Designed miniproteins, single chains, continued (4). Designs and how they scored, part 93

Each design is a single chain, and the fold is of that chain. pLDDT is the mean over its residues in the fold that is shown.

## One batch from the design tools (miniprotein)

Design m15218
Fold by ESMFold2-Fast:
Structure m15218 (fold): chain A 87 residues (1-87)
Amino acid sequence: DDLTRADNANRLAQDYGNLGQQYYQLGQQSNDRQQLLDLAASYYQSAADGYQAAARLYSKVSQDQSTLFQQRADDYRQQAQNLRNQI
């Protein structure tokens, strides 16, 4: 159902965001900086896509939750773009 799909999208987005942060930290101190920051950006984009999906699924159930997830999607999308601009 839509709520189960929204919860799954939210959990996957959280996992992708955490992976992105881990690769970002590794990239700051690594000789493979460009590759690790590209991986971080890719995971941040996946997090953004997951939160966007959650926002759409929640839009008919909770406008407040939909708005919150949309803001998270926008934030992660911006972080991904900022990292790609550094590569």
Scores: mean pLDDT 87

Design m15219
Fold by ESMFold2-Fast:
Structure m15219 (fold): chain A 69 residues (1-69)
Amino acid sequence: LTEEARRIGAETDRAILEGAPAERVRALSDEGAALLLRDPSSPVGQVAREIGEKLREIGDEIQRELEER
């Protein structure tokens, strides 16, 4: 689970490096967060919940900036 989420995170990182659209970055981070939140009973799940929210906020912020522009 955690490793799977990291894999998605790595793909997100790659997309950012390639200058992929914010939509894709947001979708990937949202997917990763959902995967980590699958086991909320674990300490990792609890922490991932906070991280997931932050990742989504970042994606949303990037999207807003692009739309505002």
Scores: mean pLDDT 65

Design m15220
Fold by ESMFold2-Fast:
Structure m15220 (fold): chain A 83 residues (1-83)
Amino acid sequence: SLEELRREKSERVRALMEPADEDHEKNRLPDEEQLERYRAAIEEHLRAQIEVLEAMLKDESLSEEEKKKLEEAIEELRRILEE
């Protein structure tokens, strides 16, 4: 479900950010490359998920209701990515 995807994203972000947050305080200015890597990894994962859903949307055997649900899921993931 979308709620599970949000939970999984939050869990991954939290897991990635918790050590980084501690290191920020210890190192004062964090390595910009490391912060960009964390951000890039999260964004890449979300983009990969969107791509999979968009590929599924091209399946002509899907009902109109199933297509609408996929479109809504893609839109939700895009909103999460923009935040």
Scores: mean pLDDT 68

Design m15221
Fold by ESMFold2-Fast:
Structure m15221 (fold): chain A 78 residues (1-78)
Amino acid sequence: LEPITEEDREKAKETIKYAAEQLKKQGKMEELEELLKGTLEFSKKEGDVGTLKSVRETAKELGLEEVAEEAEKALEEL
């Protein structure tokens, strides 16, 4: 069977979204942005398209347009 499933990618998305929402609620916007950018850079290096999509969607939902655009560009470069 596949090493990574669609179900595994959905779980990763939920985890990233949860962590980001918690940082936003605590007013730690700088830490939130750094977390998402770090995840983006790591996922780009690993070629993890699923995690990159999760970062893009989470950033867009939270209004972090710059991070969302960076994630979209990374997806196009892979």
Scores: mean pLDDT 73

Design m15222
Fold by ESMFold2-Fast:
Structure m15222 (fold): chain A 62 residues (1-62)
Amino acid sequence: MLDETLEEARRRVAEVAGEEAGERFAEGLRQFSILSGAPEEVAVKTIRRETELYVEEVLREK
C-alpha cells in the first residue's frame, strides 16, 4: 500500500538522517507519485528503491 510504503521510507530515512530529513524525503516521493500518475505498484517499487539508495548513501558518508 502506498501510504504504508511512504511511512516506512520516512522512518528509515529518519533513522539515519533525522526526522526532518525523513519527512522531506517522504513528502517528495508522495508528490512524485501523485504528479507522475504512475500505477501504485510502480510507485511502491520506486519509493523502496529510492529509500534504499538514500539510506546507503547516508551510511557510506559516516
Scores: mean pLDDT 78

Design m15223
Fold by ESMFold2-Fast:
Structure m15223 (fold): chain A 92 residues (1-92)
Amino acid sequence: DAYEEARRLLREAVEATVAGDEARVAALLARAAELAPQLTPAQRAALYLETLELLLERAEEIAKVTGLEPEEVRERLEAQIAKARALLAQAE
């Protein structure tokens, strides 16, 4: 199932992001992107939203790795979540 494989890859990309492993993040995102044509727009929007919500839960760890303030990481992710929710609502 392309959806479950993409979801697994994106969850691994969240963990790689928290670890500061930029090369692994790039590789996992590239593999997930190869599956995108096999997914519906609603499935892509749902995975994007789920991934952003997982990143938001880990914002303090991401801030430590990126050198950003935790509040800046949260604000950026919350803005992207709002866009992802709009895309999901439009796809329904």
Scores: mean pLDDT 83

Design m15224
Fold by ESMFold2-Fast:
Structure m15224 (fold): chain A 87 residues (1-87)
Amino acid sequence: TVEEIAETLREASDAYEAAGDVEKAKLFRETADRIEKEGLSYREAKELALQVAYEAGLAPILKDSPVRGGGGAVAVFRREALRIKAA
């Protein structure tokens, strides 16, 4: 859902902030806020989230990992948030 995309972006933002990556934290937080404030459709939210993932350097992860169904962007951001929190 759109709410899951926004929440996952916020989780990634919080994880980047905790890791000291303020620029990426800001990017993900502003993207989540934009999705909710502008009332983007699920497709638009998913496409924006994927664009932000590429801008954050997550393109190799997206390329090498098979994405199943509509949850691909959410799965990538949840994985990134967990990775950062574990580090």
Scores: mean pLDDT 66

Design m15225
Fold by ESMFold2-Fast:
Structure m15225 (fold): chain A 102 residues (1-102)
Amino acid sequence: SPRTEEIRKRIDEINDEIKDLMFKYEDGKVSEEEAIEQMRRLNEQIIELAEEAVRNGDRRTLILTEASMTIQLIRLRLIAGPDSPLVALFEETTRRITRLEK
């Protein structure tokens, strides 16, 4: 449906915003506290869109979103280290998205 394409496009746009924010954090252009605040907001938007996709029967969007979150988590572990609050945030987000499959 037109709405499933819009949801996928919006999730892709948010994932690009997260990636850009990660590199700004790595470059010291944003503080960890600011990065946590912005990434939390972006992650909540992704969860909301993934929940809508599941309600609409679009499991493909859920699978793609899970894959994207896994890639973001790997990137964050490399940039911030495994004990970072940013990593903890994305681990919780990934768990919430995975639970939508059930």
Scores: mean pLDDT 88

Design m15226
Fold by ESMFold2-Fast:
Structure m15226 (fold): chain A 88 residues (1-88)
Amino acid sequence: SNEELAKELRKKLEEAFREDGMTEEQYQSFLKELEKIRFNGTPSQRYRDLNVLSSKFPSAKKTIEVIKRMVMTNDRDTLVSVMELFLK
């Protein structure tokens, strides 16, 4: 289910931000910027938004890769639903 995917995403992101050496404050800033990504947009818009996110958080390499994998492996409607549940 999309709720199970959102829970899995949360666990993977929590592991990844710790491995990247991010503080809790940096991680919360990352999540706030993640809310700005147009997950309902075109592939080109999502890619551009992810590149902007990467430039703001250059240390968040593994954390960004978790998001990129989710974008790459899910259709748009699933991606939007999972991100709405995750960011709620």
Scores: mean pLDDT 82

Design m15227
Fold by ESMFold2-Fast:
Structure m15227 (fold): chain A 81 residues (1-81)
Amino acid sequence: MVKVLKKLVLPREAAEELAKKIGKVLPSSFTSPTVTVLVFPDEDDILLYLGENYKSTEDVLPITEEEYKENKEFIEKNELP
């Protein structure tokens, strides 16, 4: 059974703050100057990783459409086959 990869795309600063709150090394991740992409096998793995620290949308800032567009090639290139 092929697992569908899930991505959590964050502004770089938000990703660094999240890592500090979790107290763990980020999972499979790719960082550009503006964004960090966290890659998970499925949705349950996101919840397992974030756990008690993911109770506020403030901890996970939405990426802007412009930032996503500028980093689309980077995000797509770093997607696991």
Scores: mean pLDDT 56

Design m15228
Fold by ESMFold2-Fast:
Structure m15228 (fold): chain A 78 residues (1-78)
Amino acid sequence: DHLKENLELLEKGKEGLKKLIEENLLPKILAGELTGDDLTEIQRLGVQAYFLAETKLEEITNEELKKKLEEILELVKK
């Protein structure tokens, strides 16, 4: 079923995006090197897709990190 396959790919994609964001984007964002306007379309979509997975936010142990991601989401979304 197309819907079932799409949901499974989204779950795996969210896990991959979380790792890529935490290892690649977040270090630069936390260092103040990236703002919402500096993000590429791929990076903006990645951040948006990451935040669509509510359960993934519960896996973030660091409250400061979660707050920073929410600030970035406000900068990239309308």
Scores: mean pLDDT 57

Design m15229
Fold by ESMFold2-Fast:
Structure m15229 (fold): chain A 115 residues (1-115)
Amino acid sequence: REEKLKEALEKYSKNPEISDEFKGFLAYLDSLTPEEFLKIVKELFEYFASRDLTDAEIDALLEVLRKRLSQIPDPEEIEKVLKTAIEALKKNGREDLIPRVEEVFQEALEERKKK
């Protein structure tokens, strides 16, 4: 875990448009197991929807999300997460992000079908 966290931090360290605090958060998300990720997904989307993130921070978060979702063994759990994400975005007035989030979930589900 510590080694994976260091590698994730190094990956994000070179992007000046991402804050150091947010880089730490992205590295934390990259260090989670799929099971741990599912436990925080609702809080993650409420946090994401409630903050004024830069485009670079949004892109980085969506990339981490896509990778984490592709690791979830059950497609039904991925669909439940998508429903939770859409509800959080609508509640916080971030309907502009729904198409981008749906695209990420579609990509994760398509990766599952190729097994």
Scores: mean pLDDT 72

Design m15230
Fold by ESMFold2-Fast:
Order: C-alpha cells, then sequence, then structure tokens
Structure m15230 (fold): chain A 68 residues (1-68)
C-alpha cells in the first residue's frame, strides 16, 4: 500500500471526524492494518499520531509527513 495515499486518506478522515477519541481509534486501526501489510514505517507514524490528545495536532503531523 502506498504510504502517501494512506496518509492522505487518514488526513481526509480526520477532517471529517468530530472527536479526538474517534481520531485516535481510526489511527490505531490504520496502524494495525499497516503492520499487517508489512509497512512498519507507516504503522509507527500512525501509532505515534494515535497517542496525540488533539485532533488539530494529528492533522498538522500528517501534513508534515506528506511534505517529506
Amino acid sequence: ENRKEALKSALDALKKLKTTEEAQEMLKIGADNAKEAGDERLAKILEELSKLKDKEEMIKKIEEELAK
């Protein structure tokens, strides 16, 4: 799976979610899926994002990763 496309999908979903708890759960599921697919780097990024307490910080961090 393309990491950049996965991050773009996560960013779009985060912008539509209303709570930080929903965002954290979505990112955890994404991290588990990335790990199963063998993308350990994507899994690590999504896992770290799921630990953030602010949805706006999650959005910012994904945008930073997409800019790399």
Scores: mean pLDDT 79

Design m15231
Fold by ESMFold2-Fast:
Structure m15231 (fold): chain A 93 residues (1-93)
Amino acid sequence: SLRKTTAEEVLPGARLLGGGSEFTAAQYTPEALAKIFAEEAGLDEEEIPEELLRELGERLLTASPEQVDAALEAAKAEADPVEAVRAALEALG
């Protein structure tokens, strides 16, 4: 769901088009997106500072599907969770 739904589904207009009431703001908060990204990239979210997780989630909220895919590839290339998130943030802009 992250690659196809992250940017389009969580943007206000895309959320309304995506069926509205079934996908609330609570389903795709920045915190939820950062957690989904960490799970997809195989990272332990507990080892990542909250400030980096927040920044990652905020960037994912506005990212295109292509930027999300690039960020996931960058994160998976890094062994350290903190370095993985920083690489992902660079890929996101």
Scores: mean pLDDT 66

Design m15232
Fold by ESMFold2-Fast:
Structure m15232 (fold): chain A 69 residues (1-69)
Amino acid sequence: SEERREKVREAVRKVLGPDLPDEAIQAASDAVLRAIEEGLTPEQLARRLGISPETAQKLVEELKKLGLV
C-alpha cells in the first residue's frame, strides 16, 4: 500500500540520513520492503543496503515502532 511505502521511506530517511538523494532513499525503501517480505535478518539487510550492521539494527527498531516488523 502507498501508506506502508511512505512509512518505510520515512524510517529509511530518518536512519540513513535526510541528506541522501530521493533516488537513493527510494531504492533503499524498496530493498527494505523486500527484506520484510523475505524475513531477512539485520545482517542480511545490512549487506543488501551496503550499510553497517549497527545502522541496520536501528532501521529494524524504527520498523518495529511502525508495526511493519
Scores: mean pLDDT 81

Design m15233
Fold by ESMFold2-Fast:
Structure m15233 (fold): chain A 96 residues (1-96)
Amino acid sequence: SMEKEKELEKRLEELATRVADRYLAELGKTHPVTPEQREHLKETVLKDLKQLIKNKEELPKLLEELEKAKATTPASLYAIVKEALEEVKKLVEEFE
């Protein structure tokens, strides 16, 4: 329905903001970040999340690849990416 589509879009925008903010908090510990870079990252994350919703069949593969990379991925980045993928999976299940 149109109401479900609007709610999904809002939830994806909120998720993209949380993911971008968490990543920028980690990046900001070692590198300066400009307002322009922050807005670009939010836009990029939102675009990628919308693509994942359209290609939901790729989610299990991405989660498996993330688990394989766990030992070689910084713990903070692993947590950010895993939370994002799990929330996308939850949104797919909720809005179908």
Scores: mean pLDDT 81

Design m15234
Fold by ESMFold2-Fast:
Order: C-alpha cells, then structure tokens, then sequence
Structure m15234 (fold): chain A 80 residues (1-80)
C-alpha cells in the first residue's frame, strides 16, 4: 500500500506541474476510492494525508510560479 500511495503522489505532482487537469482529477478520484474502501492501518491513512498536504502546497507554488520555474520543476521530476 505505501508504494501505491507514493505512486499516486508522484502522478499527482506530474499532473499538477504539467497542467494536466484530467490526470490530476483521476489521481484525486483514486485517492478518494482508497479512503472509501477503508485504509485499515493508521500509517497508511497518515501517508495519504501527508501526500495530500504536499500536493496542496505544490499547487499553491504552481499558482505563484513563473512558466520557467514550472518547466524546470517538471523536467526534474520526469528525469528522476
């Protein structure tokens, strides 16, 4: 599960930086489905919460960032 939550977080970051609203909506929907299905363990729920907070912080940065800053950040994440 932890790997799956991290995968969702990574997909969310890439979608957000790329301005891919459809991909971001898919990530959000999948996260809601996981919550609805009942993440049984506290550490799993905490991980999802922390990843969600991180994406919200990144969204705020994206809204305030220049095109150049967004392109640099996206290239970094895609390159890994």
Amino acid sequence: MAERLYELYRRGQLALLAGDEAALAEVEAEARELLAAGLGEEHEREALRLYGEELLEERAKVQGASREELEEQLARLRAE
Scores: mean pLDDT 70

Design m15235
Fold by ESMFold2-Fast:
Structure m15235 (fold): chain A 100 residues (1-100)
Amino acid sequence: MELLKELLKLLQEAKDAVINEDFESLLEILKEMLELIDKIIEENADNPEIVKLAEEARKLVEELLEDVEKNKLSPEEALEKINEVGTLVGEVIELLEEEE
């Protein structure tokens, strides 16, 4: 749960970075998000539903990171992908809260 809370905070920081066109901060935030998602996958390796949701979120973050590195980032598309990651993280939280 602490990793998921940190990920939600990074999602908000990523949105703010896109809005402010702070792509240097966005790169750092996206890299931190990937590290947190990898830890969530490792900690929940025995739960296939959580792993699938986390892997989908990871793919979206990787696509965002590639777009930023290639200077191909659309702010509108970036915000849409960040919102999709937020939805997937929310579903992981709901699954974990139902088990607790």
Scores: mean pLDDT 83

Design m15236
Fold by ESMFold2-Fast:
Structure m15236 (fold): chain A 64 residues (1-64)
Amino acid sequence: EKKAEEAAKYAADGNGTRAAQILMEETGASPEGASRGAFVATVFARAGYYKDGGILGLEEAKRG
């Protein structure tokens, strides 16, 4: 959870590469899955949902 929120903060700051790296380390997802997760985290974090964005980003990364 703490790292998911951290990834969402990096994503909100425009650092999608670092967000994807954190999601990959947390989930073991492929780079493609982690990149999709980072995108989901970015969308929700920019809307003000940092915690939920991080969680949804993790779920998307795990799916890939």
Scores: mean pLDDT 80

Design m15237
Fold by ESMFold2-Fast:
Structure m15237 (fold): chain A 85 residues (1-85)
Amino acid sequence: MGEEYKKKGEEAFKAGDYEKAVEYYQKAIDAGLLEALFPLAVAQAVLEGRLSPEAGRLIVEARRAGAAGNLEEAERLAAEVLELL
């Protein structure tokens, strides 16, 4: 099920295992869970060295805060990302 793969991808991402995070997020998308596309792109960017692990973590957290309607937290995290770019 896509949600199960997304959860495993999130656990791998938090553990710093970006290769497994990419694998699980890709499986979530294959199962129809398109909301995994954003964290997949972030994990791939970290793996390719285009984004630091810290910036990747903050970007994913900002997206989750925004999706949950927590605009203040999303803006705070986005500002931290801009400091790393």
Scores: mean pLDDT 80

Design m15238
Fold by ESMFold2-Fast:
Structure m15238 (fold): chain A 62 residues (1-62)
Amino acid sequence: MKDKITKEEFNEVVAPEGIGLVSKYKVSLEEAKKLKEIPKDGSKELVGERSYGVKEAEERLK
């Protein structure tokens, strides 16, 4: 899926903290997979935005 974030890209762009979402908030793996489908045009504008995208999702899960 070129237009959707892959698991490798999830680990590289949103996912230093995305792994924490699964463990910390006990989010199901399927919920984590919904986060990985964040559009590339939204999650890849800047390197810093990957952390902000995860923080926003983290706040919703909290």
Scores: mean pLDDT 44

Design m15239
Fold by ESMFold2-Fast:
Structure m15239 (fold): chain A 69 residues (1-69)
Amino acid sequence: LRPLSPEARALLDRVIAVLDARGEWAEAFGAITMIVTGQRAGVSPQEIARDLADFLERRGLTEAAEAAR
């Protein structure tokens, strides 16, 4: 297993803190999956953050989306 880049790890920590505080476990799992698979596919941390923010906004999780920006 390859570790997350510092930028991807910081993104994960910010988003998970918001989702965990709300008890949004399914969305937390989705966020982890997007970050891990995005890094594995060679997507930049900036592109992962943008895609994750859009995903969370579409689900009404505005605070988590802002944490991803």
Scores: mean pLDDT 80

Design m15240
Fold by ESMFold2-Fast:
Structure m15240 (fold): chain A 91 residues (1-91)
Amino acid sequence: MMKEGKISSEELKKLAQEAAKKLFGYELSDLEVGVIEIAMALLDELTGVAGELARQNPELVRRLRSSLSFVESVEVVVEEDSVRVNVTLKE
């Protein structure tokens, strides 16, 4: 089974869709992709991989942080066989 703290792409898509619905009331393709990538970067941080990725690609981390400009906070909750990402959006 997948290791705890690692999220499947399907779960990430579902969480991103919920965030997009909250923001726009419908799924927005570009926003959904952006949220998924941000969630993946945050998940990698939890596994310690983000530290290595940031060291090798600091520009990638900066771009992701810039993409988060519309996000107030992101919380990642690890459960039995799933990971939930709660995204709080700025006004």
Scores: mean pLDDT 55

Design m15241
Fold by ESMFold2-Fast:
Structure m15241 (fold): chain A 86 residues (1-86)
Amino acid sequence: MEAEKQAYRDKLVEIYIKFITSKLEEVKEYLAEEEEREFGRPLEEARREAEKAMTSQEELIAEIEKLLPTWPPEAQEKLREALEKR
């Protein structure tokens, strides 16, 4: 029965959006705190961490954008919020 599968899919999308939004905020907060910590910090290490985080986020966002047209309107709205927090 397709209805049950659709409901399950909708819940998965909701969980995925929530996870992405949470992760984007968490990464942003972490990077801000890292930058704030110490003036004389090893810039090479700080930049490497930021680059890794940015690459992961950009790749994730690109994948989400590919799926955006196939998602329910509610999920699309939440996704746009997550992208805005970038």
Scores: mean pLDDT 55

Design m15242
Fold by ESMFold2-Fast:
Structure m15242 (fold): chain A 98 residues (1-98)
Amino acid sequence: VVKLTQEEQIDFLKKASVSPKLNYNEKLLVQAFLVEYNKGKEHLSWNDFKNFLKDIGVDLNPEKEKELKQLFKEVDKDGDGKISLNELVEYLSKKLKL
């Protein structure tokens, strides 16, 4: 089992962000993480995700917010309110069957 380096994990996320196997909400989450990571942050908080969605013009109505919050919780396995690089890569690896 080859452990991915941090650079390989980021490259994987970039490829995942355009994959047809991911739904729109999953792609938004990956893009939000990459934006925060490029700012020098190691985690994506729910507040960071909401700010990203507003910046790209996503209309965050109550139904859409509920869907995105549920996805955030599924990826945030330790429940600390922040998504790490490892949590996101693990979630997507299972989804993409890698």
Scores: mean pLDDT 80

Design m15243
Fold by ESMFold2-Fast:
Structure m15243 (fold): chain A 99 residues (1-99)
Amino acid sequence: VSPEDFALLTEAAVHLLAGAVSLVVAKRLIDNATSKEQAEEAIKAAEDAIGHFRRAIDLAQEAVSRGVPGAEDMLRGAQGGLRDAENVLKEAKEILEKL
C-alpha cells in the first residue's frame, strides 16, 4: 500500500466516523424533540453528517479507482450513511414544521 493510498483510506475513515457521530446526535435530538431549538439542532447535525459522508464518498471513490483494498466496502458504508442522514434531515424538517 502506497502512502497516498493509506492517506486516502485514512481520510475517508475519519469522515465516515465524523458522519456517523453526527448522525447519532441528529437521531437522538429527533427522538427527544419537544422544541423548535432541538429540531433545528437535529437539522444542523444531519447536515453535518451529510457533508462528512459526501467527503468520504469522494475519497473512497478515488481509492476504488486506484484499486485500494477495502475501498469498495468504505464506499458502500459512506453511501449508506449518506442515505440515512438524508432521511434524518427530512424527518427533522417535518418535525420543525409541526412545532
Scores: mean pLDDT 87

Design m15244
Fold by ESMFold2-Fast:
Parts: sequence; structure tokens; C-alpha cells
Structure m15244 (fold): chain A 78 residues (1-78)
Amino acid sequence: LNEIIEQVNNILKIAAEAQSLFASDVAMEVLFLALKGELTVEKIEEAKKLILSSVPKEYQKKVEEEFENLIKELEKYK
């Protein structure tokens, strides 16, 4: 659980660096879902699509890498 929260915080940092309020809001929703134990792979994939569409090209690779890490951490707890 702590590792999942850490990964979501990494995504929040990227959204803040990209100065995207929309990406930050989406990342915060993912954090709240993780804290409630309601985070699923489907919700992560949806959030990934939304954030990738809202950040500049230079941040897209970092976003993809952090979401891949988040999915790997979530799968360890299944």
C-alpha cells in the first residue's frame, strides 16, 4: 500500500512540473482511490490516458514509466 502511494506521488510531481492543473486533479483522484483501497488497473489506465492528453510531449515518457511502475506495484497486492 505504501509503495502504491509513493508511485502516485511521483505522478503528482510530474503533473506539478508540467504545470497542468487537470493532470494534478486526475492524479489526486488516483491518490484518493488508492487510500480508499478502490484503485483498479482499469481506473489507472483511464487516468493514464487523461494525463498523457493534458501534459506536454516532453513529460509523456515520464508519465508512461511512472504508470507502468504503479501497475506493477498494484499487481503485487493481488
Scores: mean pLDDT 80

Design m15245
Fold by ESMFold2-Fast:
Structure m15245 (fold): chain A 59 residues (1-59)
Amino acid sequence: GPLEEEAERLIARAEAGLAEAEATLSGHGLQTARDMAARGIASVRAALAAGEDPRLAPA
């Protein structure tokens, strides 16, 4: 449904951003990007599981 489609788009964007970070960053910058991506994806999945709008999930 629309919430699942939006969650998939948000997760895909986070994964694309992480892939770019892994190609361009190193050290603490890369670790920060990984932590942010993991947190964002987890938040989107949690919102979807709760039947909430994943766009409104806490970052």
Scores: mean pLDDT 80

Design m15246
Fold by ESMFold2-Fast:
Structure m15246 (fold): chain A 110 residues (1-110)
Amino acid sequence: NLAKEAGLYGKLGGEYGLKGGMEALRNGEKVTLGVAGAIAGIGGIFMGEKGIETGNPRLAKDGGISAKAGGLAALKAAEEGKGGEEAKRLGEEGIRYGELGYRLGKEALE
């Protein structure tokens, strides 16, 4: 259960990181950070899905780490630019769910 829950949170956090990065790019925010947010978000989705499919807590944990990185990049892109309220919100959710995926994945490894 913990490994699958962690994978779900990694996937969800990755989806938020991807959306946040894309929102930052749409608003003409810092391109490098928006792209980084999208790529790390995709990583969170991929590893989170594999964590769910395989029950592998290491993949779920790594998915959470990637999701948090995506959320942080999206948040920074919004902060360095303008009109980033939605990108900030999405980045914050990516961080929150990425942290949950990391924590639960780590617990499942113990």
Scores: mean pLDDT 84

Design m15247
Fold by ESMFold2-Fast:
Structure m15247 (fold): chain A 59 residues (1-59)
Amino acid sequence: SKIEELKKRIEKIKKEIAENLPKLSPTQATAFAIIAIGEIFDLELEIEKLKKKIKELLS
C-alpha cells in the first residue's frame, strides 16, 4: 500500500541518520538533522492525510 511505502521511506531516512550523523561535524550534523527531521515530518503528514481520505471514503 502507499502507507507501507511511506513507512519504508521513513525507515530508510532513520537508517541514513544512524549511519551518517556520527561522521559529520557539529554544524553539518545540525543541518542534516533539521533536513532529515523535516522530511520524516512531511512523510508522517502524508500518511495521516491518506488515512483520513480512506476513512472518509468508507464513511
Scores: mean pLDDT 82

Design m15248
Fold by ESMFold2-Fast:
Structure m15248 (fold): chain A 83 residues (1-83)
Amino acid sequence: VKKLIEELKKKGEEYVEEAEKLSKEAGEKLEGLKEIAVAQAELYSELGESAKKAIEALKEAFEKEAEKLIEEARKKKEEEEKE
């Protein structure tokens, strides 16, 4: 169980870091597109905002999943100590 949590945490951190990197790259590209395509600037800005929110939601989902696994492991240990 502890090993599984450690592995999931490590993978989660890697995915979160990659997602943050992608978000940053998307933001940089959107700023460039905004300058070049004035008429489409608002559309590209909205797309960037949506992508950023999606990445943030994914990060929160990984954090919540990790917290749940830690809580499950804690409860299992508590039950073992009880019995």
Scores: mean pLDDT 60

Design m15249
Fold by ESMFold2-Fast:
Structure m15249 (fold): chain A 83 residues (1-83)
Amino acid sequence: GQLADVIRQARDLYNSTNDPITKSGAKAIIDAARALEQGNLLEAEIHIGMARISAGVLKIIGDDDSANQILNLIDKLEQIMRQ
């Protein structure tokens, strides 16, 4: 399913990086997707917000690739939430 694919991609990102900011963003994506599996939209939005903060910090420090991976996963979660 779409949520399982997001969790897999975020877990792959978490495991492939040594950067704590990227790990934090990937973890927030996993937590958001799990909240959506439980129907907890408020908890999902909180975790999406945390992932956005991580992506914003990555953009500021010049890690556009990691930031864009997190932002792409956020976009997938938001598409699921709006259906």
Scores: mean pLDDT 90

Design m15250
Fold by ESMFold2-Fast:
Order: sequence, then structure tokens, then C-alpha cells
Structure m15250 (fold): chain A 75 residues (1-75)
Amino acid sequence: SAADEARIEAAFAAADTDGRGFLTREEFLRALELLGFPRPSDEELRALLKEVDTDGSGVVTRAEFRAFFSRRLAE
């Protein structure tokens, strides 16, 4: 929904403290917190990052973040 898209965009923008257009591991944790998800364990975070970071770059781009959470919030 438009509301979910707005929440995802706001969480990404707030977590991307350097304004680089991608999230590091720690910024990704902040984005999860802002979206109301419980803090994952290190093992759960590793699994989530594998699902989100589809190109294997080691960072989460805005496009990857939006695509992942649009599907997850719609469930």
C-alpha cells in the first residue's frame, strides 16, 4: 500500500545517515527498528541480509530494501 511504501522510504532515509543511498549492516538494523520489527539475532540478521542483498554487494540499496519490505509488509 501507499502507507507501507511511505513507511519503507522513511525508514530507509532515516537509517541512511550518510545519505549514500545504501545501508550498512548497522544502518539496516536501525531501519528494522524504525519499521517496528524486533531486533534480530546476529544469525537472523545474516539470513535477512542474504534475502535483501540480492547482488551480494555487502550493502542494502534503496531498491533492494523497498522490494524486500514491500513484500514482507504486504504479508
Scores: mean pLDDT 76

Design m15251
Fold by ESMFold2-Fast:
Order: C-alpha cells, then sequence, then structure tokens
Structure m15251 (fold): chain A 108 residues (1-108)
C-alpha cells in the first residue's frame, strides 16, 4: 500500500546515502595506507561493516523484525567476510542497496 511505497522510497534514499558514505570511508582508509593492496582490503572491511549495519536498520524500519533479519542477512552477504577473501570493493554499497530492497519488498 501507500505506506509501503513511501517506506520503500525512503529506504532507497538512505541505502544510497549509506553506500556513498561507506564508499567514502573505504576510499579514505585506502588513502591512509598509500598501498593499493592493503588499501583495498581495508576499504572492503569498512564498507562491508557499514553495509551490514545499514541493511539491518533499513529492514527493521520497513517491515519489522523479519524484514530486519532479511535486510541484515542480505547486507552481510553483500559485504562478505574478510577472512574468506570474498569481500569486494563495492560490498558497502551493494549490501546497503540489497538490504533496503529486501526491506521495501516486505513493507508492501
Amino acid sequence: GAAGERGGEEAKEIAEEAGEEAGKVAGLTAGYEGDKSASGIGGQMVGGSAATAAGMSLGAGMGGKEAGIMGGQAAKEGGGSPLTGDVDSESGGRGAKEGARKGAEEGK
């Protein structure tokens, strides 16, 4: 309904901002090291953490407890784990957008 549609648009805006902020923090972390390899890993870790937090928060806001769990899990999958080496440089934005998408769908 209308409430779900409005919530979906708000979640999209917040997820885009969260992705941008995660990307900025990742880039800043990269700049501090001056080493592209080390910078990439640091940026992925920071971005993944921010995406997980954003996905959880957005999902919870859109559809309550179940949507929050789905959003958080989608964000974790997008962020990956640094220990497994499957975290990419876009994890922050991808996780946040996926979390918001899951939350918005549950809000319908």
Scores: mean pLDDT 43

